Designed miniproteins, single chains, continued (2). Designs and how they scored, part 5

Each design is a single chain, and the fold is of that chain. pLDDT is the mean over its residues in the fold that is shown.

## One batch from the design tools (miniprotein)

Design m4152
Fold by ESMFold2-Fast:
Structure m4152 (fold): chain A 80 residues (1-80)
Amino acid sequence: MTDEERLDALFAAALEVLNNPSVSDEEKYLVIKFALREAYKLGYSLEEIKKRVDEIISQLSPEAAKIARKAFEDFEKEVK
C-alpha cells in the first residue's frame, strides 16, 4: 500500500464512520482525529490534510461536518 493509498483508506473509513447514525459523536470525533494524526505521521502537511477534510465535509451531514471541523481545529492546535 502506497502512502497515497493509505491516506485514501484513512479518510474513506472516517467518512463511513462519520455518516453512521449508530456511532456516537465522541467515537466519530476520535475516528477522524485518528485519521488526521495518521495522515500527519505519513508526512502530509496541515494544508494537504485540510483539503482532504474539506472534501469529506462536503459529503457529511451538518452535524457530522461540525464534528469533523472541531476535530481538525483541535488537531491543528496540537501540532501547531
Scores: mean pLDDT 84

Design m4153
Fold by ESMFold2-Fast:
Structure m4153 (fold): chain A 62 residues (1-62)
Amino acid sequence: MSEEEIEREIDVALARMIAAVAKLTGDKEEAARELEEAAKRFEEEGKLEAAEVARERLRELE
């Protein structure tokens, strides 16, 4: 398992955690903003899988 694979799994887990915390705390607006920024950053870094997960979670909060 490469370092890139481990980082990808961590990034995907972080996106899911942000969405889960928003659901528990009710602060969907802040979580949506964080997910949008994370998705853009992942895209800029070429982490397309993590970016897609963040966008999916963002759509669930809309």
Scores: mean pLDDT 72

Design m4154
Fold by ESMFold2-Fast:
Structure m4154 (fold): chain A 85 residues (1-85)
Amino acid sequence: SSMAEEAQKLYEEGLKLLFEDIDNEELVSKGLELFEEALEIDPNFEAARLALVAFLESLLEYKRDKLSEELIEKIERLLEKYGKL
């Protein structure tokens, strides 16, 4: 479907931004926004949900001390919304 195609595109663009520079908070934030848009379009997009959760857990494990309070709050919100389903 066209919605599944749009969700896939947003997921792929989000992955690119998240792995372009993990220390660039602006790029990470934009990548997370694209993942959230993909999941809003297709709430059953398992690959996107699993990739998002894995990335967010990795950031908290390895980069927590370098993250802004705003980004930590965004990560915690996304994990609450998508981490259990």
Scores: mean pLDDT 85

Design m4155
Fold by ESMFold2-Fast:
Structure m4155 (fold): chain A 85 residues (1-85)
Amino acid sequence: SLKKQIEELLEKFIKLAELPKEEQEILREAVEIAIENANNPDPENVARMIGNLLWIIGLGIEAELKGKKEALEIANEIVLLILKY
């Protein structure tokens, strides 16, 4: 299932990027909001969804610049799977 694939990649990303617990929770919430808005798009929530997707990519870039190889690739894959929902 798409949700299981997203959850597995999210846990790989969290581990690779070494995100603190506070950021892990915010990231999981951002992913869930993005999935909800992708699956049932509400015009009022489109900007929030796009913002959350861009933030996930930003976290991937930040982690990769800190030497965490493949972090951006994993972040991009999470975003692509959310958009397929």
Scores: mean pLDDT 83

Design m4156
Fold by ESMFold2-Fast:
Structure m4156 (fold): chain A 65 residues (1-65)
Amino acid sequence: MSVDELIEKYALPDGTLTKLQALNILTELGIDPIKAQEVVDKYADPETGLLTKEQLKKAIEEAKK
């Protein structure tokens, strides 16, 4: 399943994702759970805990490096 398909499956109606949804996407992509948690926390909004699609894609790129 592509990143865009996973985002469509888990995203909220406004196109944002919760930390839990972002973690599920990263782990389905084969990223280590500890690394996934670190990048999600880094890119999530500190007040809401939500990620935009752009922030999630940045988190995925960092986690794969």
Scores: mean pLDDT 79

Design m4157
Fold by ESMFold2-Fast:
Structure m4157 (fold): chain A 92 residues (1-92)
Amino acid sequence: SMQLQQAAQAAVQALQQAGATAEIEIKGSTLTVKLSGLSVSQITALALHAIGLELDGAKVEIKISGDTLEIKISGLSDEQQLEFLGGLQGLA
């Protein structure tokens, strides 16, 4: 949706202002977020939040390579994806 694209752009801009890099891809009900330049503490906090979503029934895949964090979430509604993107913006 247009709202999801706007939320993704806002999250990317906020993270870039904080000195990180961010790439967000929305593909139907699948949200893929790729982040780098985050501290280990920020990466850990975000990964734990994503694991919480998996425990609530979403399908979550997390990949960590050095300081790069990639999170893929599938099976979420547009509203749930929007909430996650808002959380990303707040992380910055």
Scores: mean pLDDT 79

Design m4158
Fold by ESMFold2-Fast:
Structure m4158 (fold): chain A 100 residues (1-100)
Amino acid sequence: PGLEAVIKRLEKELEKNPDDAAKLRELGEVYLLAGKFEKAVEYYEKALALEPDDAGAWVLLGLAYYNLGKYEEAVEYFQKALALKPGLFGQILLDVAKSK
């Protein structure tokens, strides 16, 4: 649904530079939006193999696992993201707590 052109562009860019962690993460995000959660996991895992301290990618990996019904793994990856950037996630958690 409309994301196929973006996927093809990113795959072509990655063919020239397969170790582009930012493009791997972007491709994972596009697959997540397309509801292709197993593909999203694949590309987030590749991105995190290159940049394991990308807290944002750990959050997105957790969201993909959550959508696959793998809640235990989702929680583990969210905890990894929090450990990497506690200040940023503490701020998000405080904002969520204030809203409910």
Scores: mean pLDDT 79

Design m4159
Fold by ESMFold2-Fast:
Formats: C-alpha cells, structure tokens, sequence
Structure m4159 (fold): chain A 81 residues (1-81)
C-alpha cells in the first residue's frame, strides 16, 4: 500500500542519515536522535492511516506525537552540537 511504502521510505532515510549524525554529534546522541526520528516516522504513518479513515481525533493525536518526537530530536541535536 502507499502508506506501507511511505513507512519503508522514512525508515530508510533515518538509517541512511545515521553515519552522518554519528560524525556530527557522536554515537550516543546519534542513536537517541535515530530513536526519535523513528517515533516521528511511526506517527506520520498513523497520521496517514487516520486521514484515510476520516478519524480526526486519531489524526490530531498522531500529529501531537510527531511534534513531540521532532522536538526531542532537536533538543538532543542542540545539546550535542
């Protein structure tokens, strides 16, 4: 499905970014950022599923989780850089 393809694409992009992140922020911070980016990707998939189903409450919850994951990734990056 289109949603499954998008999840796989996002997961590949996170994995491909990991070596660069490790060089910039070190291994520990890079792994933590990776975990947050994976949570972000998961929330985006849930958002797409909610939109497809017409579920506004589920879509709002997925957006909130996506925002929280990005904010945490940014915090880790700023603290390590």
Amino acid sequence: SAIEAERERLEREVEESLPVLKELVGEEAAEKIREELRRYAEALVELLEAIAAGDEEAAAEALERAREALEEARRIYEEAA
Scores: mean pLDDT 82

Design m4160
Fold by ESMFold2-Fast:
Structure m4160 (fold): chain A 59 residues (1-59)
Amino acid sequence: SGAEAGREGGEKGREAGLAGDAAASGQYGNTGSQKAYEAGDLEAAREAERLGAEGVARG
């Protein structure tokens, strides 16, 4: 589902950021957020975006 994709995207974004790939971190977070919005889960969308951004900041 879109909500599940959002959480997965956020998690992958964080992992990519920690591995030093800031571009992939942002992309995963953004695509995960879009999938969650399509499913109507705004909370999951915001969480995916937050995790992606956090990964970028720490990577």
Scores: mean pLDDT 71

Design m4161
Fold by ESMFold2-Fast:
Structure m4161 (fold): chain A 73 residues (1-73)
Amino acid sequence: MEKKLEGEILDSLGRMYYSLGKKFESKGDLESAIESYKKAIELFEKAIELGYEEAKPLLEEVKEKLKELEEKL
C-alpha cells in the first residue's frame, strides 16, 4: 500500500510537470518545455517502478512529445 501510494503521488507530480511543459511549449519556451517534460518522464518512470502502471500511457505520450521538441532544436 505505501509503495502504491508513493507511486500515485509521483504520477500526480509527473502530470504537474507535463502540464507545466505544455504551458512553456504554448509560449514558445521550448528549452523550459523540454526540461519540464524530462522531469515528468523521470517521475512517471519512478511511479511505474513502484507499481503504479497507470502512469505508462502518459509516460509514452510525454516521451513522444519530448522527441518531437528535441528534433526541432
Scores: mean pLDDT 83

Design m4162
Fold by ESMFold2-Fast:
Structure m4162 (fold): chain A 83 residues (1-83)
Amino acid sequence: SAIEALEKGDYEKAVKLLEEQLKKTPENDPFKAYLYMLLGEAYKKLGDREKAIEYFKKTVEMAKKLGDESLREYAEKKIKELE
């Protein structure tokens, strides 16, 4: 699973599995916010700062739509750390 790949530090595999899951997730599914957050973390670990910021920004937008204040704040903090 993507979570298992992240736990093992296999960030390349985690990205592939998360992107596959994202393609299978409906546009308005709240789980999509969580997938964007995990992709941001995985790309950050890979040193891809631009991709990490991109996915954390997508996390912020989804969190705002969902009213998830905690997830929004988390993702905004991650963006600030990378900028």
Scores: mean pLDDT 86

Design m4163
Fold by ESMFold2-Fast:
Formats: structure tokens, C-alpha cells, sequence
Structure m4163 (fold): chain A 77 residues (1-77)
């Protein structure tokens, strides 16, 4: 499970599983949020921003996507 990999700190595994799930369902907001969180925790802020923005396009009121975007932009400074 990508959520279990993320919780265990296995960010590369979480990214791999989330990307495979997104190949089947590219607009799955929950999976996009998980991928963005994994990139954020790994320090890949540009990728986290890109994925979080896509999640916000699909669900503009999604607070988790907004939070990830804000935090990634702040950490890039």
C-alpha cells in the first residue's frame, strides 16, 4: 500500500506505487495527494508543487493539496 510505505518513511516505494496507480487512474485526487506528500517529505519540492497543483485543479477546495503546495513553496526559499 502506498499509504503504508509513506507512513514507514519509504518515500521512494510510496512514489513508485502511487505512480503505478496513477497510470490506471490519472485523476485520482487521493493518490495525487499521497504522491505530492511523498515528494514533499523527500525534499523534491518542485515535483510536490506540480502534483499538488494538479490535485487542486481537480478539487479546488482540497485543503490537503493547498497545504502541501504552501509548504513546498515555503521550503524552496
Amino acid sequence: SPIEALRAGNYDEAIKIAEEELKKDPNNVSTLLLLAEAYLRKGEYDKAIEVARKAMELDPTNRAAQRILELAEEKKK
Scores: mean pLDDT 86

Design m4164
Fold by ESMFold2-Fast:
Structure m4164 (fold): chain A 87 residues (1-87)
Amino acid sequence: MDEARRYLMKGALYYDQGDYEKAAEYFSKAARLAPPGSDLRATALLFLGQAYYKLGDYEKAKEYFTLAAREGGPLVSSQAEANLKKV
């Protein structure tokens, strides 16, 4: 399994457990290892933004939602733009 996808899955597990700090750590690792412009990277950036939003770091949430909207396909971009309106 791709290491980027493995980190994305670990981040999702921590997010579901309410451990947003560890979720952000693993989503950050996934985004760094995923190819630029890939759906995997855009998804990792979207989830990273959501993790920072849960942590109350709205500036970082906004930054990562903006990056996800830019890199993602229509579905990820729409989700990122919807989340961006909340910050």
Scores: mean pLDDT 85

Design m4165
Fold by ESMFold2-Fast:
Structure m4165 (fold): chain A 56 residues (1-56)
Amino acid sequence: MKGARYRLTEDDRPILVELVDALPKITDKEEFDKYIEERAKEEGLTPEQVEAWKKA
């Protein structure tokens, strides 16, 4: 999605606000990884940014 909302953490890391809201409903790591990869593909993120999102 071209309109995804981001905020900076106290660590100056951008996070997807929608991801934080969805996290409590995603308990399977494989499902979480797929969610991150699909969102990253929509946003056109680099592999380094995808890795950062998976660690957030």
Scores: mean pLDDT 58

Design m4166
Fold by ESMFold2-Fast:
Structure m4166 (fold): chain A 72 residues (1-72)
Amino acid sequence: MELSEEELQELEKLLEEASRLAEEAEGDKELLLELLKKLYKLLGKELPKEAEKWSVEELRRKVLELVEEFFK
C-alpha cells in the first residue's frame, strides 16, 4: 500500500483517536462514523451503507478492527 507523508500523519492521528474511543467505552456516534469513514478512505475502500445504522458499540468494534488490519 502507498502511504504519502500526509497519509502517514493522518493515520497516526486516527490510531490515537480510535484507541481512545475504544478504551473509554464512549464516543459520539457521529464521531465514530466520521473516524470509520476516514479509515475506509485511507484503505481505498468505501464505507458500507449499513454503517450509518450501526450502534456506537458496533462502530467502535469496526474501527478497532480496521485500525489493526490497516496498521499491519
Scores: mean pLDDT 69

Design m4167
Fold by ESMFold2-Fast:
Structure m4167 (fold): chain A 74 residues (1-74)
Amino acid sequence: MTPEERLKKIYDEAVKLFKEILKNHPEKALEARKLFQEFHDLLWEADRNPDKLDEYVKQMEEIVEKLKKLKEEA
């Protein structure tokens, strides 16, 4: 899987998790919004530094894991 393909997959997963948290766990909405903002900040950095895309994708994967944990912490 290329870094670009990996980025698309991670983005789709982040959006899905964010929507699920907002719908099912509104008490976690503020934390979810902060994590999603950090994700978008990394997307901006990746666009400016395409040679480092793989490193930013790894950091975005960490944010996705944090979103998953936030969803599990009922």
Scores: mean pLDDT 81

Design m4168
Fold by ESMFold2-Fast:
Structure m4168 (fold): chain A 70 residues (1-70)
Amino acid sequence: AEARARAAIARAAALFAALMARAPDVPEDPAATEELAAELLPEARELEALIAELEALGALEAAREALLAA
């Protein structure tokens, strides 16, 4: 359980960092914004799945603390 929770936290932190790195590049053009959103969708979906797994493991609060510290 602990090793799985740590792996999920590390992966979630990496995905969150990758998503945040792309956030400043949001263009003012709605079509370009939709294209960027589509580009980020796979990482966002993976992060959503990892959050659900962390919640099921009871590790969601530890994951939030780790993400804020990263």
Scores: mean pLDDT 68

Design m4169
Fold by ESMFold2-Fast:
Structure m4169 (fold): chain A 50 residues (1-50)
Amino acid sequence: SARVEALRARLVAAARAGDWDAFVAALNELQALGVDPTAAVDEAARLVAE
């Protein structure tokens, strides 16, 4: 759980910074841990828009 939360935070930070390489790396790690990549991207997009 803590690793998933850290990766979600990293995904949002990468999206805010426009760091595509960091975004893809965090997304791939989340997917490897069983997190739905589409849901993770949608969540990050909502948080960035806030």
Scores: mean pLDDT 81

Design m4170
Fold by ESMFold2-Fast:
Structure m4170 (fold): chain A 66 residues (1-66)
Amino acid sequence: AAEEHLAKGKAALEAGDYEAAAAHFEKALAADPNNLEALDGLATAYDKLGNEEKAAEALKKLKELM
């Protein structure tokens, strides 16, 4: 479920595992494309990985849903 992947993504961010965090947040978004926490987490994870393009895409979607 989206909530399980969201929780795992948050745990991965806390552990500094940004690749795992991004993967879990993408799975959360596959189940719920409008999940604001997953979009925020994905933007953060990609920013930490230096993938500014994917971070910007996630942030843009997040702002469109505000």
Scores: mean pLDDT 83

Design m4171
Fold by ESMFold2-Fast:
Structure m4171 (fold): chain A 74 residues (1-74)
Amino acid sequence: SALEAEALDRVLARLREAGVTGGLLETVEMRKAGKSDEEIIEHLQTELGLPEAVARAYIDAVDSAVAAVKEELA
């Protein structure tokens, strides 16, 4: 949805402004690209060498941040 895309863009901008890099930033970018949880976990494990638990924590953190921004936009 347009609201989801705007929330993801705001989360991405806030993380970049805070100097966040690596797997957490890539998780937001992959969500913005429409990637599933399974695709994000696979990418973070195979390309960045992150454990599945860390990949899931990044997804949870991003989804929580997106939900908070969506409430700000509503």
Scores: mean pLDDT 86

Design m4172
Fold by ESMFold2-Fast:
Structure m4172 (fold): chain A 78 residues (1-78)
Amino acid sequence: GNDAEGIGLAVGGEARRLALELGVSEEAAKRAGEQAKKIATENPPKDKEEGARAVREGLLAAGVSEEVAEKAGRMAQS
């Protein structure tokens, strides 16, 4: 669905997938997905740019470097 919970699940799944693609460990990628889901559920993104910001912030909250988090956010906008 296009509700906040559905959007959170989609953003969280994308954050985990992108983190894994960029070489982040499975445990850190799982945390990044959980953090991105929480961020997107609490403040649902209205467009792809806001969704990409939630992905980036989720990776940062999981302890991923700024460089990798920025790249993941950029990939999420594509």
Scores: mean pLDDT 83

Design m4173
Fold by ESMFold2-Fast:
Structure m4173 (fold): chain A 72 residues (1-72)
Amino acid sequence: EERREIKKKAQELASKYSGYAISSIGYLVQSELYAKQDAKLAEEYLRLAREYEELARKYKKKFDELERQYQE
C-alpha cells in the first residue's frame, strides 16, 4: 500500500536525520574537549560536526517533503 511505503520511508529519513544531528553534537563536544590540548584534532572534530549538521539538514528537508505526501 502506497501510504505504508511513504510512512516507512519517512521513518527511515527521520532516523538518519536524528542520527546525523546527534553525531554533529558529539563531534562538537569532542572539539571543545581537545581545543587546548590538540588544536589540529579539535579542528578536525569541528569540521566533522559541521559536515554532520549539513547532512542532518538535508535529510530533514527530505523527511519534511515526504511527510507532506503522507498527509494525502
Scores: mean pLDDT 80

Design m4174
Fold by ESMFold2-Fast:
Structure m4174 (fold): chain A 109 residues (1-109)
Amino acid sequence: EAKKAFDAGGEAGSEGAMEGLRAAESGDGEAAYRAAKEGGEKAAEAAKEAAKGKGGEEAYKRAKEDSDSSAEGTGSAARRGGGVGAASAGFSALSGGVGAAVAAKIAAK
């Protein structure tokens, strides 16, 4: 079910976003960036696994590109904005994970 990919991607991305926000509250932009990046990567992998068999490979490639792009922009923002950039990093990771899940849902159709 496409819903499994969506749920798995959302859960992994949500955890990364929460860790990113906690690190941002402590003022540690690098820790926030790391948490966001790991969350996005885990979300993409979970979506790939759930969508395997019906165009899931293409959905995974797109989700991974989106996640990698978000991570790069996130690192840049965290270094520029400090605490504000770190919070942005957490939300970027969540967005990447949700995007991966949505792409998997479309591919499964």
Scores: mean pLDDT 54

Design m4175
Fold by ESMFold2-Fast:
Structure m4175 (fold): chain A 90 residues (1-90)
Amino acid sequence: MKAEELVEEAKKAAEAGDNKTAAEKYLAAAQLYLDAGDAEKALEAAKKAAELAEPGSPLWKAAVVGQAAALRAQGKEEEARALIEAAQAA
């Protein structure tokens, strides 16, 4: 499965009101974008996953970790650390 296919499926799930499935698919897409070296698209997908996941849930925490990984891949180490510290404090 390609990252773009997961983004398409995530959009359809969100349109159907299935925010949990949408968040899971966005997170999977973020991982594939990161593996492909597309840190910018990985960050966007991980942010959408965090927006759709219930705050404080395991899925939300995984999405925040995905955002931090994408930020690190862009060389934004300070932003990545701040994000992880904020999530750990929640």
Scores: mean pLDDT 84

Design m4177
Fold by ESMFold2-Fast:
Structure m4177 (fold): chain A 55 residues (1-55)
Amino acid sequence: MERRIEIEAKMALAVMKLVVEGKLEEARALADRVDALIAAGDLDAALALVDEALA
């Protein structure tokens, strides 16, 4: 439960960063991939993906 909130918050930051950089397609693709991983219950992979996007 706490990991899901962390993932959603980090995803929002990563998407905002990409949007500011003009990378709208990358922002959408990131959000879609994270949402799919959360829906599959793979929170560890979702967290790793958003952490990579924020690095």
Scores: mean pLDDT 81

Design m4178
Fold by ESMFold2-Fast:
Structure m4178 (fold): chain A 80 residues (1-80)
Amino acid sequence: MRAEELSERAREIAEKAKDEDLREAAEKLAEELPKIPEWPEGREEALKVAEAQIELLEKMLKGEKEEEIEELARKMEEEL
């Protein structure tokens, strides 16, 4: 279940991301997470690395979303 949980988190990032690179990175991570080897040692290490990557993507998503909100506000003001 851990790989699936991390995969879902990555998928949520991909769905919310507006930047193509960020979305693509999150989509690839979500696809690869379920394929992590089921060997105990390798799997635990791989999942820990994936979790760190997801956390980084989540931080990038937060920054990008704020910029998009600002851009939308500017466009609405320019139209008026």
Scores: mean pLDDT 66

Design m4179
Fold by ESMFold2-Fast:
Structure m4179 (fold): chain A 71 residues (1-71)
Amino acid sequence: MNKKALELARKAVEFAKQGKGEETYRYLLEASKIDKSAARLGATRAIFEAKKQGNKDVLEAAEKALEEINK
């Protein structure tokens, strides 16, 4: 997996932990332009974090990003 894409995916997960759905979505899509596998990993982790926190906005953002990555 690409190192830059992994860094972007990690930042997306950090934003998900902070409850920032828009930044989570944006960083996951940015990662997907470089490496879809890294972006999918990030989206899966962001979904897990959103479910753990009960944050529906972050969950929707991460799930929408995963759908876009898989197209």
Scores: mean pLDDT 86

Design m4180
Fold by ESMFold2-Fast:
Structure m4180 (fold): chain A 65 residues (1-65)
Amino acid sequence: MTKEVALELRIMAIGIEAGADVEVKKEDGKFVVTLSNGSEEDKKKAAERIKEEAKKFGLEVEIRE
């Protein structure tokens, strides 16, 4: 399993746990994560967790709402 696949799976899990819809796309060696449906608080918490996981993997992530 590559670091990219592992991070993508963790991002999806974080979205499910937060109760938000998550779309993950790879662009130019970074992940673009779109968060939709859910409160601003839930999206903010999900975004912070996603950023921390990306940091652990040494990969860049961009959050869109």
Scores: mean pLDDT 78

Design m4181
Fold by ESMFold2-Fast:
Structure m4181 (fold): chain A 79 residues (1-79)
Amino acid sequence: ELEEVKEALKKLEEDLDKLKELIEEGKYVDKLEDIKEQLEKTLEQLEQLEEKYPELKEEIEELKKKIEELLELIDKKLE
């Protein structure tokens, strides 16, 4: 299961990088509020995973940082 969690985290990182590119290009303007809500939920889930899998702390911290940067980007787009 730990290996499956690692694969899921890597997939999430790829998805976050693609999402950032699309938002920067002005895609999903009508969905930004929904995306923000989903990212906030993902951040909470990552905090719980960090407690369960302390060996994944570095990977999870990097993902949390990426999500926080995306949330800031979305907030600027919504202004």
Scores: mean pLDDT 82

Design m4182
Fold by ESMFold2-Fast:
Structure m4182 (fold): chain A 57 residues (1-57)
Amino acid sequence: MDDEIERRSSESMLGMAELAEELGYDEETVQALRDGSGDLVGTNVARVTYIDLVQKN
């Protein structure tokens, strides 16, 4: 199925995006994590968000 790879990627990225959303991050940041489609900017935002999430723990 053509959607097999996308489905797997979406599941993995959704976990990260859900965490960011629960902690009240901006929709743009959450969207970047959900899409997993990385422009350099999007990837950088995702990394920064992850670091901030770890500090909040």
Scores: mean pLDDT 58

Design m4183
Fold by ESMFold2-Fast:
Structure m4183 (fold): chain A 86 residues (1-86)
Amino acid sequence: KTYSVNPNKGSLAIEEVAAKMEPGDYLIIHSMTGTEAGNVKKALELGLKPVQATVEGKVYNLKNDEDLKTVLAQAGSDLSVVFVKL
């Protein structure tokens, strides 16, 4: 299954979705600003694996959490991150 979360819901919505996810499910987090990473940080804290990010219309495949951190440092506008539950 694929879940998506409105960034305005904050970290509580991420926790609720993560609790319902099964292994292999995807979560998409969209932010209106690339510097607003609270929901992304919460997904990482919950053990979700980042697999892809889109920043300003450019798609990045992520190999590890360091790749995500690098991509987030470039972001000054629209951000979407795709996570998978292991």
Scores: mean pLDDT 69

Design m4184
Fold by ESMFold2-Fast:
Structure m4184 (fold): chain A 88 residues (1-88)
Amino acid sequence: SAFEEALKKLAEEGRLDILERLLETFKEVYKVAETPLEKAAALYALGVIYELLGDKEKAIEYYEKVLEEAPDSKEAEEAKKKLAELKK
């Protein structure tokens, strides 16, 4: 997605300061989210950010939470792919 490509570019450019601020932003988005799809989107973003920050364990935890929150969502399908790669 354009969002994931933008996050990757920030990591490649060493903008970990922005990634850490986005981490706090998406934690707040998750807290105010009302629907499973809104929560899954925030959880998926958190997983991607933790992965780019090098926190593989936290990335796995958040991707697994996406599957629990909205198993039939597009975010869950992407999270399954991420988990298959990270758990090898």
Scores: mean pLDDT 87

Design m4185
Fold by ESMFold2-Fast:
Structure m4185 (fold): chain A 74 residues (1-74)
Amino acid sequence: KEEAEKEIEEARERLARDPEDVVAWVKLGESYYKLGKLEEAIKAYETAVRLARQKGDEETAEAIEARLKKVKEE
């Protein structure tokens, strides 16, 4: 619990400096998922997918979408 909460704070700090940081959005999604906050996790992953595609990084976008699909199935 405490580890996931710390990861959320670190991700939010990174996003305050760069709101388009795909890695920070992925970490935020992972941390919410660990806390059982599935809706928040899904929104964070969806944001990461959108930003990765905007940057032309289809490989990263596809990897995040695979993770998002698994979260939605649980």
Scores: mean pLDDT 82

Design m4186
Fold by ESMFold2-Fast:
Structure m4186 (fold): chain A 88 residues (1-88)
Amino acid sequence: REEAEEAAREAREAAREAIEGGKKNGRATKGAAAAIAAIGAAAGADLGLSGEEVARAGESAARAAEAAGSEEGAREAEEAAEAGREAG
């Protein structure tokens, strides 16, 4: 659990830096998607997923959101976070 929480914290840190960088460079949309993915990973950690599973889920969601580059990609990441919460 603590290892999962640490991985989730690192994902949140990366997402926060992406948002701040996006603010300065006008890439707020991609930063927001990364933040949603990190929040989803953190929720998974609270539900007892392993740190590796949390990290993989966060990275996968962020990559999908970036590839989509759309509202739909961001919504999918948000739904993944909600599903993780519901699974507990």
Scores: mean pLDDT 53

Design m4187
Fold by ESMFold2-Fast:
Structure m4187 (fold): chain A 82 residues (1-82)
Amino acid sequence: IPELAARALRRAAERWRELGAPEEAVRLFEEAAEAAERGDLERAAELEERAIEIIKETESDEKIKKLNEAAVEAAREAYEEA
């Protein structure tokens, strides 16, 4: 469902920004969400992969794993609290 994909990508962008990810990567997650809203899931996937690539180039794999786990937890808590 494009709407759910867009929502997930927007939440990912927000949490990655809170955790100090590069703004370029956050911007790409936001662009992926916009593509998903338009129903262009292929483009959304490409943009998401590019954002993850930038994060991998900037941070160690261990740090990426820890930040991703924290981001997922924070996003779930926000959904439950909302």
Scores: mean pLDDT 70

Design m4188
Fold by ESMFold2-Fast:
Structure m4188 (fold): chain A 68 residues (1-68)
Amino acid sequence: MSPEELLEEAERLFAEFEATHDPAVLERLVRLVAEIIERGTPEQQERAAELFLRAHDLQNRHLDEQRA
């Protein structure tokens, strides 16, 4: 799978995680982001890093709501 194909899959997994909050989906997303950062162009790496930060922000917000 090319870095572009990995990025497309990562965007799909982000949408799934946004809908489900499933930790297994987040784990798969993190693995794809790591591979894009290793093999991608600077532009693809920036997009992957943004998805990673957004996914973690979403998880942190969800966990905070569960504590409240």
Scores: mean pLDDT 80

